# Designed miniproteins, single chains, continued (4), part 81

Each design is a single chain, and the fold is of that chain. pLDDT is the mean over its residues in the fold that is shown.

## One batch from the design tools (miniprotein)

Design m14808
Fold by ESMFold2-Fast:
Structure m14808 (fold): chain A 55 residues (1-55)
Amino acid sequence: ASTIRRVAMADGGLTEAQLDEILAARTEAELRALSRRTGLSVRQLRSLKDALLAA
C-alpha cells in the first residue's frame, strides 16, 4: 500500500485526496470523472485501484 501510494503520487502526480477518491469510486462513471480530472485513463485508474486494494 505505502509503496504504491508513493509511486502514484510521485510518478502519477496524484494527491492523497485523489487516491482516496479512486478507492471510493464504485462505478465506471465515477472513474471517467476522475479520468477527466487526473489525466489518467479509466483503465489506469482501475489498475491503480486494484493495486491499492491488493496491497
Scores: mean pLDDT 74

Design m14809
Fold by ESMFold2-Fast:
Structure m14809 (fold): chain A 118 residues (1-118)
Amino acid sequence: MVSEETKEQVRELVEAMEDEETLLQVRAILERLKLDPSEETIETLSKLYGLPKEFLRLLYLLDTGKLPGVKVVYVEGDFPKDAEFDPKTRTLYLNAAIRGTAREYRAMLRGLAEILES
């Protein structure tokens, strides 16, 4: 079960996603975790960015499609939203057109916030 501090941090980050510097930090975190997803790297990033280790683990698992009980699907074609979470199937749908852009990180954090409140 996810802590209330982690839920609050995800909500704060979603609100801060209008700030380009916050998007660059999220990107840097995910790139580093993809190279080394060790507990040591998570602890280092937690201290560096002031984010809970639980949040960083969840973000990495979501980004890599490994979050337990959650399926991540990139939707090709005419998808009118950046992201949509279906709580019945626990599937996060992401617009394939935004993949690799700053908008993908906003969409993922918004999706994570919805997953944690479901």
Scores: mean pLDDT 75

Design m14810
Fold by ESMFold2-Fast:
Structure m14810 (fold): chain A 96 residues (1-96)
Amino acid sequence: FSEQEKRDLLIALTEIVSAIERLAAEVYEKKGDKEQAEAHRKIAELFSRAADALDEGNYDEAIRLLKEVSELAEKAGDTSTANIAKRLRDEVEKLK
């Protein structure tokens, strides 16, 4: 893959994870777990903002937002999402 193709794939993957987190927030909302719903909604928003930063070529902002996601996900007990955010951050660092 070219560097541009890698960037486009990372943007797409980050948007997919954002969409999954929005679905998780809806599931928690339906279960009455308002705290988890809010956490996953915030995580989705941060992933979406990270994808926007990647699309703009602002890799430092994307890395900052992905770090914020991993910290929030860890606080919410979502280790899998925290690990995904860390992996995405590592891949963004390779684009610099």
Scores: mean pLDDT 87

Design m14811
Fold by ESMFold2-Fast:
Formats: structure tokens, sequence, C-alpha cells
Structure m14811 (fold): chain A 100 residues (1-100)
């Protein structure tokens, strides 16, 4: 379990780096891989946030909203959310509000 979460975390970190570099396609791909490894985790919520941000940067507003909503759904289902999960939730909620 820990090894899977560590691999998912590394994939999300790579996705965030790709997003920062403007490589939105790589960001989406790496984030989707993280979700497949740990679909009901804080790492999956971070990955959904990255996918939403990438679609927003690509001008795909409606798609971005869907992925931000998935991040919110995952965070809302976490039994013991961390401070990082709260930050993900705030970011996703603000983006959904702004992009409407």
Amino acid sequence: MEEILEKARKLVDEAEQALKNGDYETAIKKAQEAVKLAPNSEEAARAYLVIGDAYDKLGKKEEAIKWYQKALDVVGALPNPSIEAAVIELHAAVQVSVLK
C-alpha cells in the first residue's frame, strides 16, 4: 500500500512539474497514471487538480470544471483529510467558481 502511494505521489509531482513547464499533455498523462494507481487517495485528488489546471490552461473550461469536481469528490470522501487535502479542496472549489 505505501509503495503504491509513493509511486502515485511521484507521478503527481512529475505531473505538477510538466504543468509548470507548459507541457499540459504530459501533465494530464502522468496525473491519470497516478489516479489509476490510487483512485481514492489524497494523491488522486492532487492528480485531478493537475488535470483540471491543465485543461484550464488549454482553454477547455467545461472539461477543467469536471476534473476539479472529481478532486472535490475525492477530498470529500477522505476519512481523515490532511491540511494538504484542505488546500486541494480550496483550490478546486475556487477554480469551479471562477470558471463558471
Scores: mean pLDDT 85

Design m14812
Fold by ESMFold2-Fast:
Structure m14812 (fold): chain A 91 residues (1-91)
Amino acid sequence: GEELVEKLRELLEALRKGDAEKAAELINELAEELGLEPFDKEKLIELLKDPEKRKRLLKAVEEELERIEEGEDAERAARRLLAFVRALLAE
């Protein structure tokens, strides 16, 4: 819904600013809204301090927002993004 799109846009801005703590909070808020287990906040912050991983995640958020603009379901887009975050944490 609109709340998921707003959170994704806030996440994009936090990633652009390099605000690792705010980005980690927004990722866990998205997980909570989707009924998913939260990520470890400290591990998210560590991932987001890596400039290459942060850049890859930023691009993924931009791509999911573009898909939503093209008519994709916001919940599906957010679920794909969180799966990508999970994959980045496994690296």
Scores: mean pLDDT 88

Design m14813
Fold by ESMFold2-Fast:
Structure m14813 (fold): chain A 74 residues (1-74)
Amino acid sequence: MRKLTLEEKLAGIDALFESAKAAIEANPAQKQQELTFFRRMVEHEIATDESLTEEEKEQLRAHVEELLAQLEAA
């Protein structure tokens, strides 16, 4: 498999965010389920990526928290 860069990982997280946002907009009653799913999926991807340093993983986690705040506000 091709090794993903930090930029490619950020893009992947952004794609998951857009998917979660669309799902919440389609059914607001599922907002908490979509938030939980998004958090679990992105944490799994970050935790299992052996190509990232701990500092890069912290950057990705900070980005995820910003996206979660946006979904919560939507």
Scores: mean pLDDT 76

Design m14814
Fold by ESMFold2-Fast:
Structure m14814 (fold): chain A 70 residues (1-70)
Amino acid sequence: SAKEKLKQELKERIKRVIAHDPVLSEEEKEEFRKKLAEIEAKNGSLQDYIDLETEIGVLRLVEAVKKAVP
């Protein structure tokens, strides 16, 4: 279904961000890997993946701002 395809697409985007984001620390990446694994283990909803992507996006913005100011 379209919802399952979107869920898989979100999952792959989250994995890519966790693996390759230059702004997030390794500790932050590890925490998000744990959260992603928990969602996968419980067969989480599309909303669970959207919520995690949003949380990562907000933290990425915060960390980018912190690195941009002395």
Scores: mean pLDDT 82

Design m14815
Fold by ESMFold2-Fast:
Structure m14815 (fold): chain A 86 residues (1-86)
Amino acid sequence: KEVEEKYKELLPAAREMTLEDALIIVKELNLPEEVAKKAAEITAEKVAKRAAEQLVNPTISSEEFGQFGYDVLMEAIKKAYKEYTS
């Protein structure tokens, strides 16, 4: 009950924060606007969900979470580029 309620409260905020951070990072990479927005959205969706889960019930270390976020961002950029060029 407490875990589920906390997750519901944290998820929207985590999504907003991760979207903002992802947009800053992809903008610095000088990507096309459409690619940057799409990559940031994909990253925010996955990272925010994982962040909310870890805040409620931690299962991985902070270092492991950082690596997860980096991997998600890199794959999101690749996916956004493929969609942009197709």
Scores: mean pLDDT 72

Design m14816
Fold by ESMFold2-Fast:
Structure m14816 (fold): chain A 93 residues (1-93)
Amino acid sequence: ASALRARAAAYRAAAEGLRRAAEALKQSVDEGNRILGETVRALHARDAELGREVEGRAVRAFSLDPEAAAEAIEKEAERYDALGRELEAQARA
């Protein structure tokens, strides 16, 4: 249960950080990149495997124009939020 809860919390942290980065990117590319960098660094410290996964997915999205990048990052945030909720449900079962 503790391992599932730790991963669920990490997925939730990824979702929150990516959502913030996407919102910031719509206003400023520099601010979006700053928040993304902070999110990736925090995830690497918490869960190195997940940090690498999020970094790879986000880097691909940020190679697009800002509007397309924001959309792609928002979709990744939704995916990680869903994964976090699923693992939380499993940890409670």
Scores: mean pLDDT 80

Design m14817
Fold by ESMFold2-Fast:
Structure m14817 (fold): chain A 71 residues (1-71)
Amino acid sequence: ADELIEKASKALTQRNLEEALEYVEKALSVPGLTEEQKRRIKRLLNAIRTLALMYGRPELAEKADELLSKL
């Protein structure tokens, strides 16, 4: 999970919101996530949601909200 969270963070710094969401979704599919890993994922999803809305990509913000509801 840590590797996927790191990849999502890197994609986000490159403003690749689709790739960042893909890595977050893969990280959420990993069983036994720690509370620290869940907090990191939540922060990434909130950042993706904010940027998606700023860039006029509401479909990506909706996907981020869907993934947030699983935490």
Scores: mean pLDDT 82

Design m14818
Fold by ESMFold2-Fast:
Structure m14818 (fold): chain A 82 residues (1-82)
Amino acid sequence: DPVEALRQELADEARKKAGELQKEIDKFRENYEKTAQEYLDKGDIEKARQALEEGDKKVRELIDEMNRFEGEAVRRLLDAGA
């Protein structure tokens, strides 16, 4: 069944994409948390707060990208008559 094959292919692609985005998120979190800690160590609380807020914003953008990719995969399945 071409539709069942498409479902499996899209599921595999979604898992790979999610894994890649999760690694990017983890690495990015480590980097901005380190930057915030460096500001805290210098007593610059405001810059530390800004670094955390900008980091959280970027993580939300990456999560939104993942959700958009998953939504596109679902839409493609619906368009294929699944």
Scores: mean pLDDT 79

Design m14819
Fold by ESMFold2-Fast:
Structure m14819 (fold): chain A 82 residues (1-82)
Amino acid sequence: MAAEKAREHAEKAVEAAKSGNPDLAMQHAVEAYNAALDEGDPKAAEAASRGAQRTFEAAKQGNPELVGKHAREAAELAEKAS
């Protein structure tokens, strides 16, 4: 379940970023990282913490491509943990 949620949020983050909505992209990217964190993998937890910070900075700078990249990385970690 967590891996599926992380993937879904990562896809929505990329779509929102392409639509020029960095706030929505950031929200979905953070939720993707939170889903990875919930998996209980220490590596996923560390990545989620770093990803949330990087996602916030990317959104603040108006860089939707980096927001989507960090969300996808969270989804990949969640999938490997499952």
Scores: mean pLDDT 64

Design m14820
Fold by ESMFold2-Fast:
Structure m14820 (fold): chain A 74 residues (1-74)
Amino acid sequence: SAEEAARLLRKAAEALKNGDIDTALSYVVEAASRLPDVAEGVALVLQTVGYILEKRYDEAIKLLEEAAERVRAA
């Protein structure tokens, strides 16, 4: 459900704030798998991974928090 996907994205952002990259990525992938649009889910995973690889953690966190609010509102 959209609420479950939003909750997982919030958990991913929290894990990333704690420096737990592996846990954060696991939650992002699980959230993406619950989104009805496969392309949107894949894009979210790729953008998150891109920010993490560049060590742009604050931007990755913001992306996940904004995605959670969009998914919750839909």
Scores: mean pLDDT 85

Design m14821
Fold by ESMFold2-Fast:
Structure m14821 (fold): chain A 83 residues (1-83)
Amino acid sequence: MELERLAAEYLRYVTGEPADEDTDIIDGRKGPLTPLFPEVDPRIRADERTIKEIGGGSLEGFREKVLEWVKANKDKIEEILKK
């Protein structure tokens, strides 16, 4: 939940699109430039097909990768967001 909110805030900052933990952005179900962290995997850019492929055939697997990246980079994300 906390990591999901942080992920949503970071993606909103990067893309300039409205987002929060309830917008499905970290599940990869949103449009072309969300819900993505290019640093996690450059292939995670936009379409559900690619997102499921990276997650080992599941959105849950993709979600886990995103949350792991957010957890590992929490300080960096918070630094970016404070600007």
Scores: mean pLDDT 54

Design m14822
Fold by ESMFold2-Fast:
Structure m14822 (fold): chain A 68 residues (1-68)
Amino acid sequence: KTYKVTINGKEVTFTPDEAGIDKLVEAAKKAGAKVEKEGDLLTIYLPNGRIEVFPDGVLDLAGRVEEL
């Protein structure tokens, strides 16, 4: 599946695979967001919440992720 996320006004599209996660991490860091990785779980912290990325999908606790 492909996801679209807005981080500090910039749209990023990614897949929950290794290459897509690397793209998302780079974009989030460039946008000034805090990023943590624990095994297969990637967490991106935003002022109003967080986004958790798993191999099987995305949990959007910030209201900024759209499934394409």
Scores: mean pLDDT 73

Design m14823
Fold by ESMFold2-Fast:
Structure m14823 (fold): chain A 96 residues (1-96)
Amino acid sequence: VDELLEKAAEEAEKEIAAGTSLEEFEEKARKYGEGNKDVQEALDAALAGDGAAMVEALQKAYEEMKKAPKEEAEKMAKAIAYVAAVAELVARERAR
């Protein structure tokens, strides 16, 4: 389970380094998190800069991922990583 998250996070970091925009990460997070309320809530919180609400929603998504079939768990891991990338880019924009 943690290997799926680590791999997804590594891929997201490469996309950040390549210059992927906040808008592209938002679109990817919504696509991979499609039908998952907790991922959508985490993304909305990340965009708002609400770290506490984001962490709460991501914890719920992580618990769902642990119970999901492998294929669905891989999709959820990517969604979680993209939400984290959105939060990082939002923080960088606010620091400018």
Scores: mean pLDDT 81

Design m14824
Fold by ESMFold2-Fast:
Order: sequence, then structure tokens, then C-alpha cells
Structure m14824 (fold): chain A 65 residues (1-65)
Amino acid sequence: DVEVPDDTTQEQLDEARATAEQARRDLDRAVAAGTLSPEEIAAQEETLRMVEELVEKMEAKLAAR
């Protein structure tokens, strides 16, 4: 579980979303370049899943205000 601060801002949420989008683009680019092993691709997908969970928790905190 990821803990999100009570004072989370819309700007922080926007930054977290931008991070998730950048991670997806970086993964797609690396896969296209053939630079990653299957294990590395799996690790990047795992990281992206965790970032997406953080974004959802930040959205929930902002909605609770």
C-alpha cells in the first residue's frame, strides 16, 4: 500500500500522471529499440503498475476534500 499525504495538491497529481505517461513512452521506445530483455520489460510493467496505483490514491485524496 502507498500512503498519500493529506495535503496532496492537483499539481502533484498532474506530475504523477505525467510520470506514468513518460514511463509508458520510455518502455515503448526501449522495446522498439530491442534494448530490453523479457525480464526487464516485466520489471518496467511492474513499476508502471505501482505508479498507476499511486495516481489512483492521489485522486482519492483530492476527491475527499
Scores: mean pLDDT 77

Design m14825
Fold by ESMFold2-Fast:
Structure m14825 (fold): chain A 68 residues (1-68)
Amino acid sequence: MEGERLAREAYDLILEGIRLYREGDYDRAMEKFREARRKALEAERRGSPMARWLINQADNLIKRIERE
């Protein structure tokens, strides 16, 4: 299903972003979290039940890098 695929891609991007964040690569981590957010938004439009949680996770991680 399109929504399930997009949700999985968003989740994988969040994990990759967390790895980059732990390595101190904040610019690449931010890019991965923004990509994850975009895919999670599309997953929500496609009816994925996981999409809202993924959007919230990406938003929280983006805010953490941008503000503190």
Scores: mean pLDDT 84

Design m14826
Fold by ESMFold2-Fast:
Structure m14826 (fold): chain A 65 residues (1-65)
Amino acid sequence: GEVSEETLRRVAREVAKRSGLSERTALGAVEAAIRSGVFSAEEVENPSEETLERLARYARQLSGK
């Protein structure tokens, strides 16, 4: 696809650190964010700090936190 597996795993680690979620849960949330269209593949592939914080918030909301 448009985002590599290695990039998704790296972004998931950064989201996990910011959200307090596990890397596995964060990975699922990042994939869901792209699939739902809430985040574009382009912004996830080269994420700014603001994008990582927005992803962390999305991940917490998706996890019921």
Scores: mean pLDDT 82

Design m14827
Fold by ESMFold2-Fast:
Structure m14827 (fold): chain A 83 residues (1-83)
Amino acid sequence: TRQQDLQADMELGSIEMHVSAVVVTSKKLSPEEQKRALEEEIKRLEEKKKEIEQIQTNPELKERMLKRLDELIEELEKKRKEV
């Protein structure tokens, strides 16, 4: 439903804001601490994927949310390799 779409968009927006904050804040850390912070955020997103797979009953919303999380994980992996 439109209500479920809105709730999913709000949850994804919150996740994206957190990822952005971690990326920005980690740039102020040492290379080792930056790499660690990015690895911890990747693990957090992996756990969020498992949560969505268990609780999201709408298959279309589940697929959309999981795809977006995969994209965020890939971006963090690329940033981690650049450190």
Scores: mean pLDDT 82

Design m14828
Fold by ESMFold2-Fast:
Structure m14828 (fold): chain A 86 residues (1-86)
Amino acid sequence: SDERLLALVERGKANLLAYARGLADTVSPEDAEKAVAEVRKAYDLFVQRADELAAQSSPETAARIRAVADEGKAGVDEEIARMLAK
């Protein structure tokens, strides 16, 4: 059960980062602000889902889920910086 919850969060992080990287690689400078807003919205939905899954897990797994969410934020912040640097 806990292992499955953690795996769902890891998949969510991978999907979020792939989405953000794809936008960072392709976005034009004039569309960067809009792309950043979409990535932030996707991140907020990811965090809401991670919190739901953490609430259903053991304290040990909840701590791991939060660590994965923190890694997701760091990766998203890097990709946002790349979008804004164009």
Scores: mean pLDDT 88

Design m14829
Fold by ESMFold2-Fast:
Structure m14829 (fold): chain A 70 residues (1-70)
Amino acid sequence: SQVDQLLAELRKALEENDLEAAEKVIDQLKSLGKAAQLQVEMELGVWAVKAAVLKDQERLDMISSLIEKV
């Protein structure tokens, strides 16, 4: 589905610490409706937990910025 393809692109942007690419994909996912927006929130939550466990402050700061956008 379009949602699954965009979620894969979001994961790639998050892995690469590409804030601009992540924001663009999130905007596209949000345009697909509330269900897609909730999938973004779930994905960002998972990545925030991963970053916290790894003590990756740069990634945590990026994820926090993206959560405020959603």
Scores: mean pLDDT 86

Design m14830
Fold by ESMFold2-Fast:
Structure m14830 (fold): chain A 96 residues (1-96)
Amino acid sequence: DQGIQHLDQALRHIGSAIGYVRNGDYDQAITQLRQALRHLDQARRLAPQVSPLVDRAQRHVQLAIRYVQQGDYDSGIDHARRAGRLATEARDLLLS
């Protein structure tokens, strides 16, 4: 449904952001992370039953943006990966 579709979009943007950080394209990585936040916000509204997982994923995306902006790319990737795991768990619960 639409909640799952927004989680899938958020996951694609998180994955793209990690790729951009690894390639040194930090501005593109931040753009992708901001797109992930928009899709996570939509998923939270459409699927309130997974909101605690989505809220935690959003906090990790926000930390990823902050660390990438500060030049701490390893911490940025770590937080992006944590966000991806939480978004995947939220999606899997909706598929149950």
Scores: mean pLDDT 92

Design m14831
Fold by ESMFold2-Fast:
Structure m14831 (fold): chain A 68 residues (1-68)
Amino acid sequence: MSKMEKIERLLVRWYLEGRISPAAAEAVAKLLKENPNASKEEIIEALQRAGVSRETAEEIAEEIVKLL
């Protein structure tokens, strides 16, 4: 399974758990498809633009960066 597929599965899981919106999941997936070397801060910024709080965005970005 590719790193992107693992990340997309985590984003779907977090959406189903109510931690992020579909728009937030889409924003992160789009960022990583356009920039596979996206920094933790870029992921946080994408999540915050989609309405995710800084604290939740930092937790999600940390987990995503571990998969990159």
Scores: mean pLDDT 80

Design m14832
Fold by ESMFold2-Fast:
Structure m14832 (fold): chain A 105 residues (1-105)
Amino acid sequence: SVEDEIARLRAEIDRLMEQMKNAKTVEEVEKLHREAHELIERYYRALSKTKSFYDAMAEAAELHARVHESVAEAYEKIGNTELAKQHRERAERYRASAERLRALS
């Protein structure tokens, strides 16, 4: 079912965020980030079959925000404070977008 697909995609994205905590290199962080981004795109497509456009977009944006926060934490642990800051700023922008989209739904 679509609901089962949504649940599996969310679980896989959550697993990638947990794997991010153990990443030791920029290459590992970027690989996990790319994989999470692709899964969020698939998650959005699945949500679009069950929810309004604005609700589906808002949930995807919120998930992008969480992933960018995980990326920022990983970069802080590696000692790359500039990349950590950039991803925290991306997370804040995604959260702002999610809030606006929910107001339209």
Scores: mean pLDDT 90

Design m14833
Fold by ESMFold2-Fast:
Structure m14833 (fold): chain A 70 residues (1-70)
Amino acid sequence: MAPEGAAQGAREGGGDPEKARLHAIEGYKTPGNKSANAGAGWARGAFEGGGDVPTALKSAYGAMQGAAAE
């Protein structure tokens, strides 16, 4: 779920979905809050990919809410 949400957020935010996904997976592997780690990974991916951070954060939040809230 978390990597898919991150990929969707990256697509909507204009970032690179593969790059965002890789960073989300890296964050997901770190011990702690998996949802927070996935979100941080996606935001990092958007930043590294040269995406628009405000748009990326909004899209990531929406994707996580849609995917996780159900």
Scores: mean pLDDT 58

Design m14834
Fold by ESMFold2-Fast:
Structure m14834 (fold): chain A 77 residues (1-77)
Amino acid sequence: MLAEQVRRNTELALEGLRAGNLEGVERTIRELREAVENREETIEEMVALGVSREEAERAVEAMEEGLRRLEEALRRA
């Protein structure tokens, strides 16, 4: 599921932060922020690639959660 892939990418970014990969986390935050800020466009792009709208909406929700978690972790680092 696309949302699971997003959650997995968030966990990898958090592991990277713990390992000292600050640049990787900052890049992931920028990418997630752009996707979330352009929610409707992001959903339409995923639908155009063959993802169902329901799955695309769940993926964006996972991106919002991932962004929040990564921003909080970065502020504590």
Scores: mean pLDDT 83

Design m14835
Fold by ESMFold2-Fast:
Structure m14835 (fold): chain A 53 residues (1-53)
Amino acid sequence: LVAKISGITPGLKEKLTLLKQLGVKAVEVGGANNIAGVIAEEIAKELGLTVIK
C-alpha cells in the first residue's frame, strides 16, 4: 500500500504517522525538485516509511 504526497500541510507528520498505523509502508513524493518534496521525504524517512522516487 502506497500513499501519494503532493504538498506540505500543517500536520503532515501526524497524518503520515496515522497512515503508517493503518498499514501504509511506502509514500510517493510529488515535486521531488522543490522544498515541499524535500521536506515530505525527510518526514517520511523520519517515520520509517519507504520513499518511492
Scores: mean pLDDT 68

Design m14836
Fold by ESMFold2-Fast:
Structure m14836 (fold): chain A 78 residues (1-78)
Amino acid sequence: MDRAIALLEEAAKKLLEAIDDEKAKEYLERGLKEALAHLRAGDLAGALGAFGDGLAKAAEVAGAENFPELDLSGLPAL
């Protein structure tokens, strides 16, 4: 689980650094906090849902075409 948490935090950090929109960053940080809470509880599906929801809201605010691609290829299997 620690690897999944570290990967999610690193991916979110890189994504936040690429986005200049303050509201989009707020949605991503909120989604990340919720995702981390789910991961600590052992709910990987809930964590992915929470982070995905945060990403969707951030993309809506910033504009989907201006949203950088998120690489989750290193995420461990369920």
Scores: mean pLDDT 69

Design m14837
Fold by ESMFold2-Fast:
Structure m14837 (fold): chain A 77 residues (1-77)
Amino acid sequence: EKEKELFELERIAKDIYDGKLTPEEVRERLKKIKSVSEEQIDAIVKAVENGDRKTALEIILKEIDKISKRKHLLPEE
């Protein structure tokens, strides 16, 4: 389960970085991830709405870090 959450968060982060997701799409994809709270989803979506992709990515990366430190390794380069 956690591996799937990490994979989805990484895909969302990549798609945000590439400018491929609207705020609505970001919200829908993040709602599928159990480890991300409504408050965190709102913060990420708000950053994307403001065109602040760096802030949105920073929040997602912090969530990835929290999940990976919980006993699972995150495949990063």
Scores: mean pLDDT 76

Design m14838
Fold by ESMFold2-Fast:
Structure m14838 (fold): chain A 99 residues (1-99)
Amino acid sequence: SMKELQEEINRLLLEARRAEEEGDYVRAGEHYREAGRLLEQSGQPLLSGDYYIEAGEMYERSGDYERASEEYRRAGRLYEQAGENELAEEAYERAEELE
């Protein structure tokens, strides 16, 4: 159900925030990425793209530019699926700057 999905995503976001506050940006990125994946599987490309952006930002903060670039490209594809062309262009540009 949507409620069960929201509960799992909320848990992942709490874990991401905790990891971020601890300075563990890799763990924070993994939690945001998992939230994005669940939203993608549920057919919510716009919100999924938003969390892949959060994952990319966490990996960028950790210095993992390869992982950050990959997540920004995932967000771009999802924004395209959602019809959000400007957000997609911004996501792809962020990815290119790191490659």
Scores: mean pLDDT 90

Design m14839
Fold by ESMFold2-Fast:
Structure m14839 (fold): chain A 66 residues (1-66)
Amino acid sequence: MAEAVTQLVVREVEELLAEDPSATVEDARRIADRAIAAFASQLSEAEKEAIRRTVVETAERLLAAR
């Protein structure tokens, strides 16, 4: 489950950052939090933290490439 949620969120963040030049790391974090909330009963606290970290790292990498 955590891997599927991570892949979904990373894809949404990549699409957002490609389409919206004003998008920020906070927008990516909001996408992650929404997905985590939807799957909260199926995710451990460690998995939630790993998803948030992966999403922030992805957003930072993509923003740095601009």
Scores: mean pLDDT 80

Design m14840
Fold by ESMFold2-Fast:
Structure m14840 (fold): chain A 61 residues (1-61)
Amino acid sequence: AMEEIEKLAAEAKALAPKASPEVVKEADRALQRAITRPDSEEALREAREAVRRMKEDAEKR
């Protein structure tokens, strides 16, 4: 769980310069929820989806 969260955080950091501020904020919030609740499958899923949205936003450019 924590390793996955760390990978997602690193990916979000790399994507942040190319993503809209809105999706960056969503990813930050989702990652913070996952860090706070590392055993929550829901929080981890939300973090994965938020980072995926950042990736899609970055690819659009």
Scores: mean pLDDT 77

Design m14841
Fold by ESMFold2-Fast:
Structure m14841 (fold): chain A 73 residues (1-73)
Amino acid sequence: SEEIEGMSDQELVDRLAELLGISRSTASRILRTFGKESVRQILLTLESGASPETRRSMAAQMLRVIERLEARR
């Protein structure tokens, strides 16, 4: 949406944390790892009616990807 496209980094982090039920620090790691455009696509997907179970699954999967990528640095 136009709202999501106009969001700052802080607003993207806050919205991710709210929709995924994760901490702001975890949401910030997601933004840093995947980038703004990927985060906007994730937010659009979540806004289209993802269930709480789907949101928890998505958060867990993204965290596993971050942990794997951080281990390579």
Scores: mean pLDDT 78

Design m14842
Fold by ESMFold2-Fast:
Structure m14842 (fold): chain A 95 residues (1-95)
Amino acid sequence: GLGLSEEELDELADRVVARLKASSNPEIRAFLEDPENVARLREQIKGLLAKLDTLPPEEALALLDKAIADALTEADREALTILKEVFAEAVESKK
């Protein structure tokens, strides 16, 4: 992995949440109106980013591509795409 610190994981999770809040998807917007949902989602995103960082970056990105392709809802597909974009930015920043 990239060796992401707790602070870096928090910053990346906050970046994912900020981009999700900018979404025009009505299911995402409705979900994020509840502060408890936002807090829970942020912690889940942080945990997922930490797990992805246990893998080589190329394998983590391939896993995210598969998850996006396998997504059953448009909201899940958009959220996974945002997660992949943020993780890819972290990969690029560590080069």
Scores: mean pLDDT 88

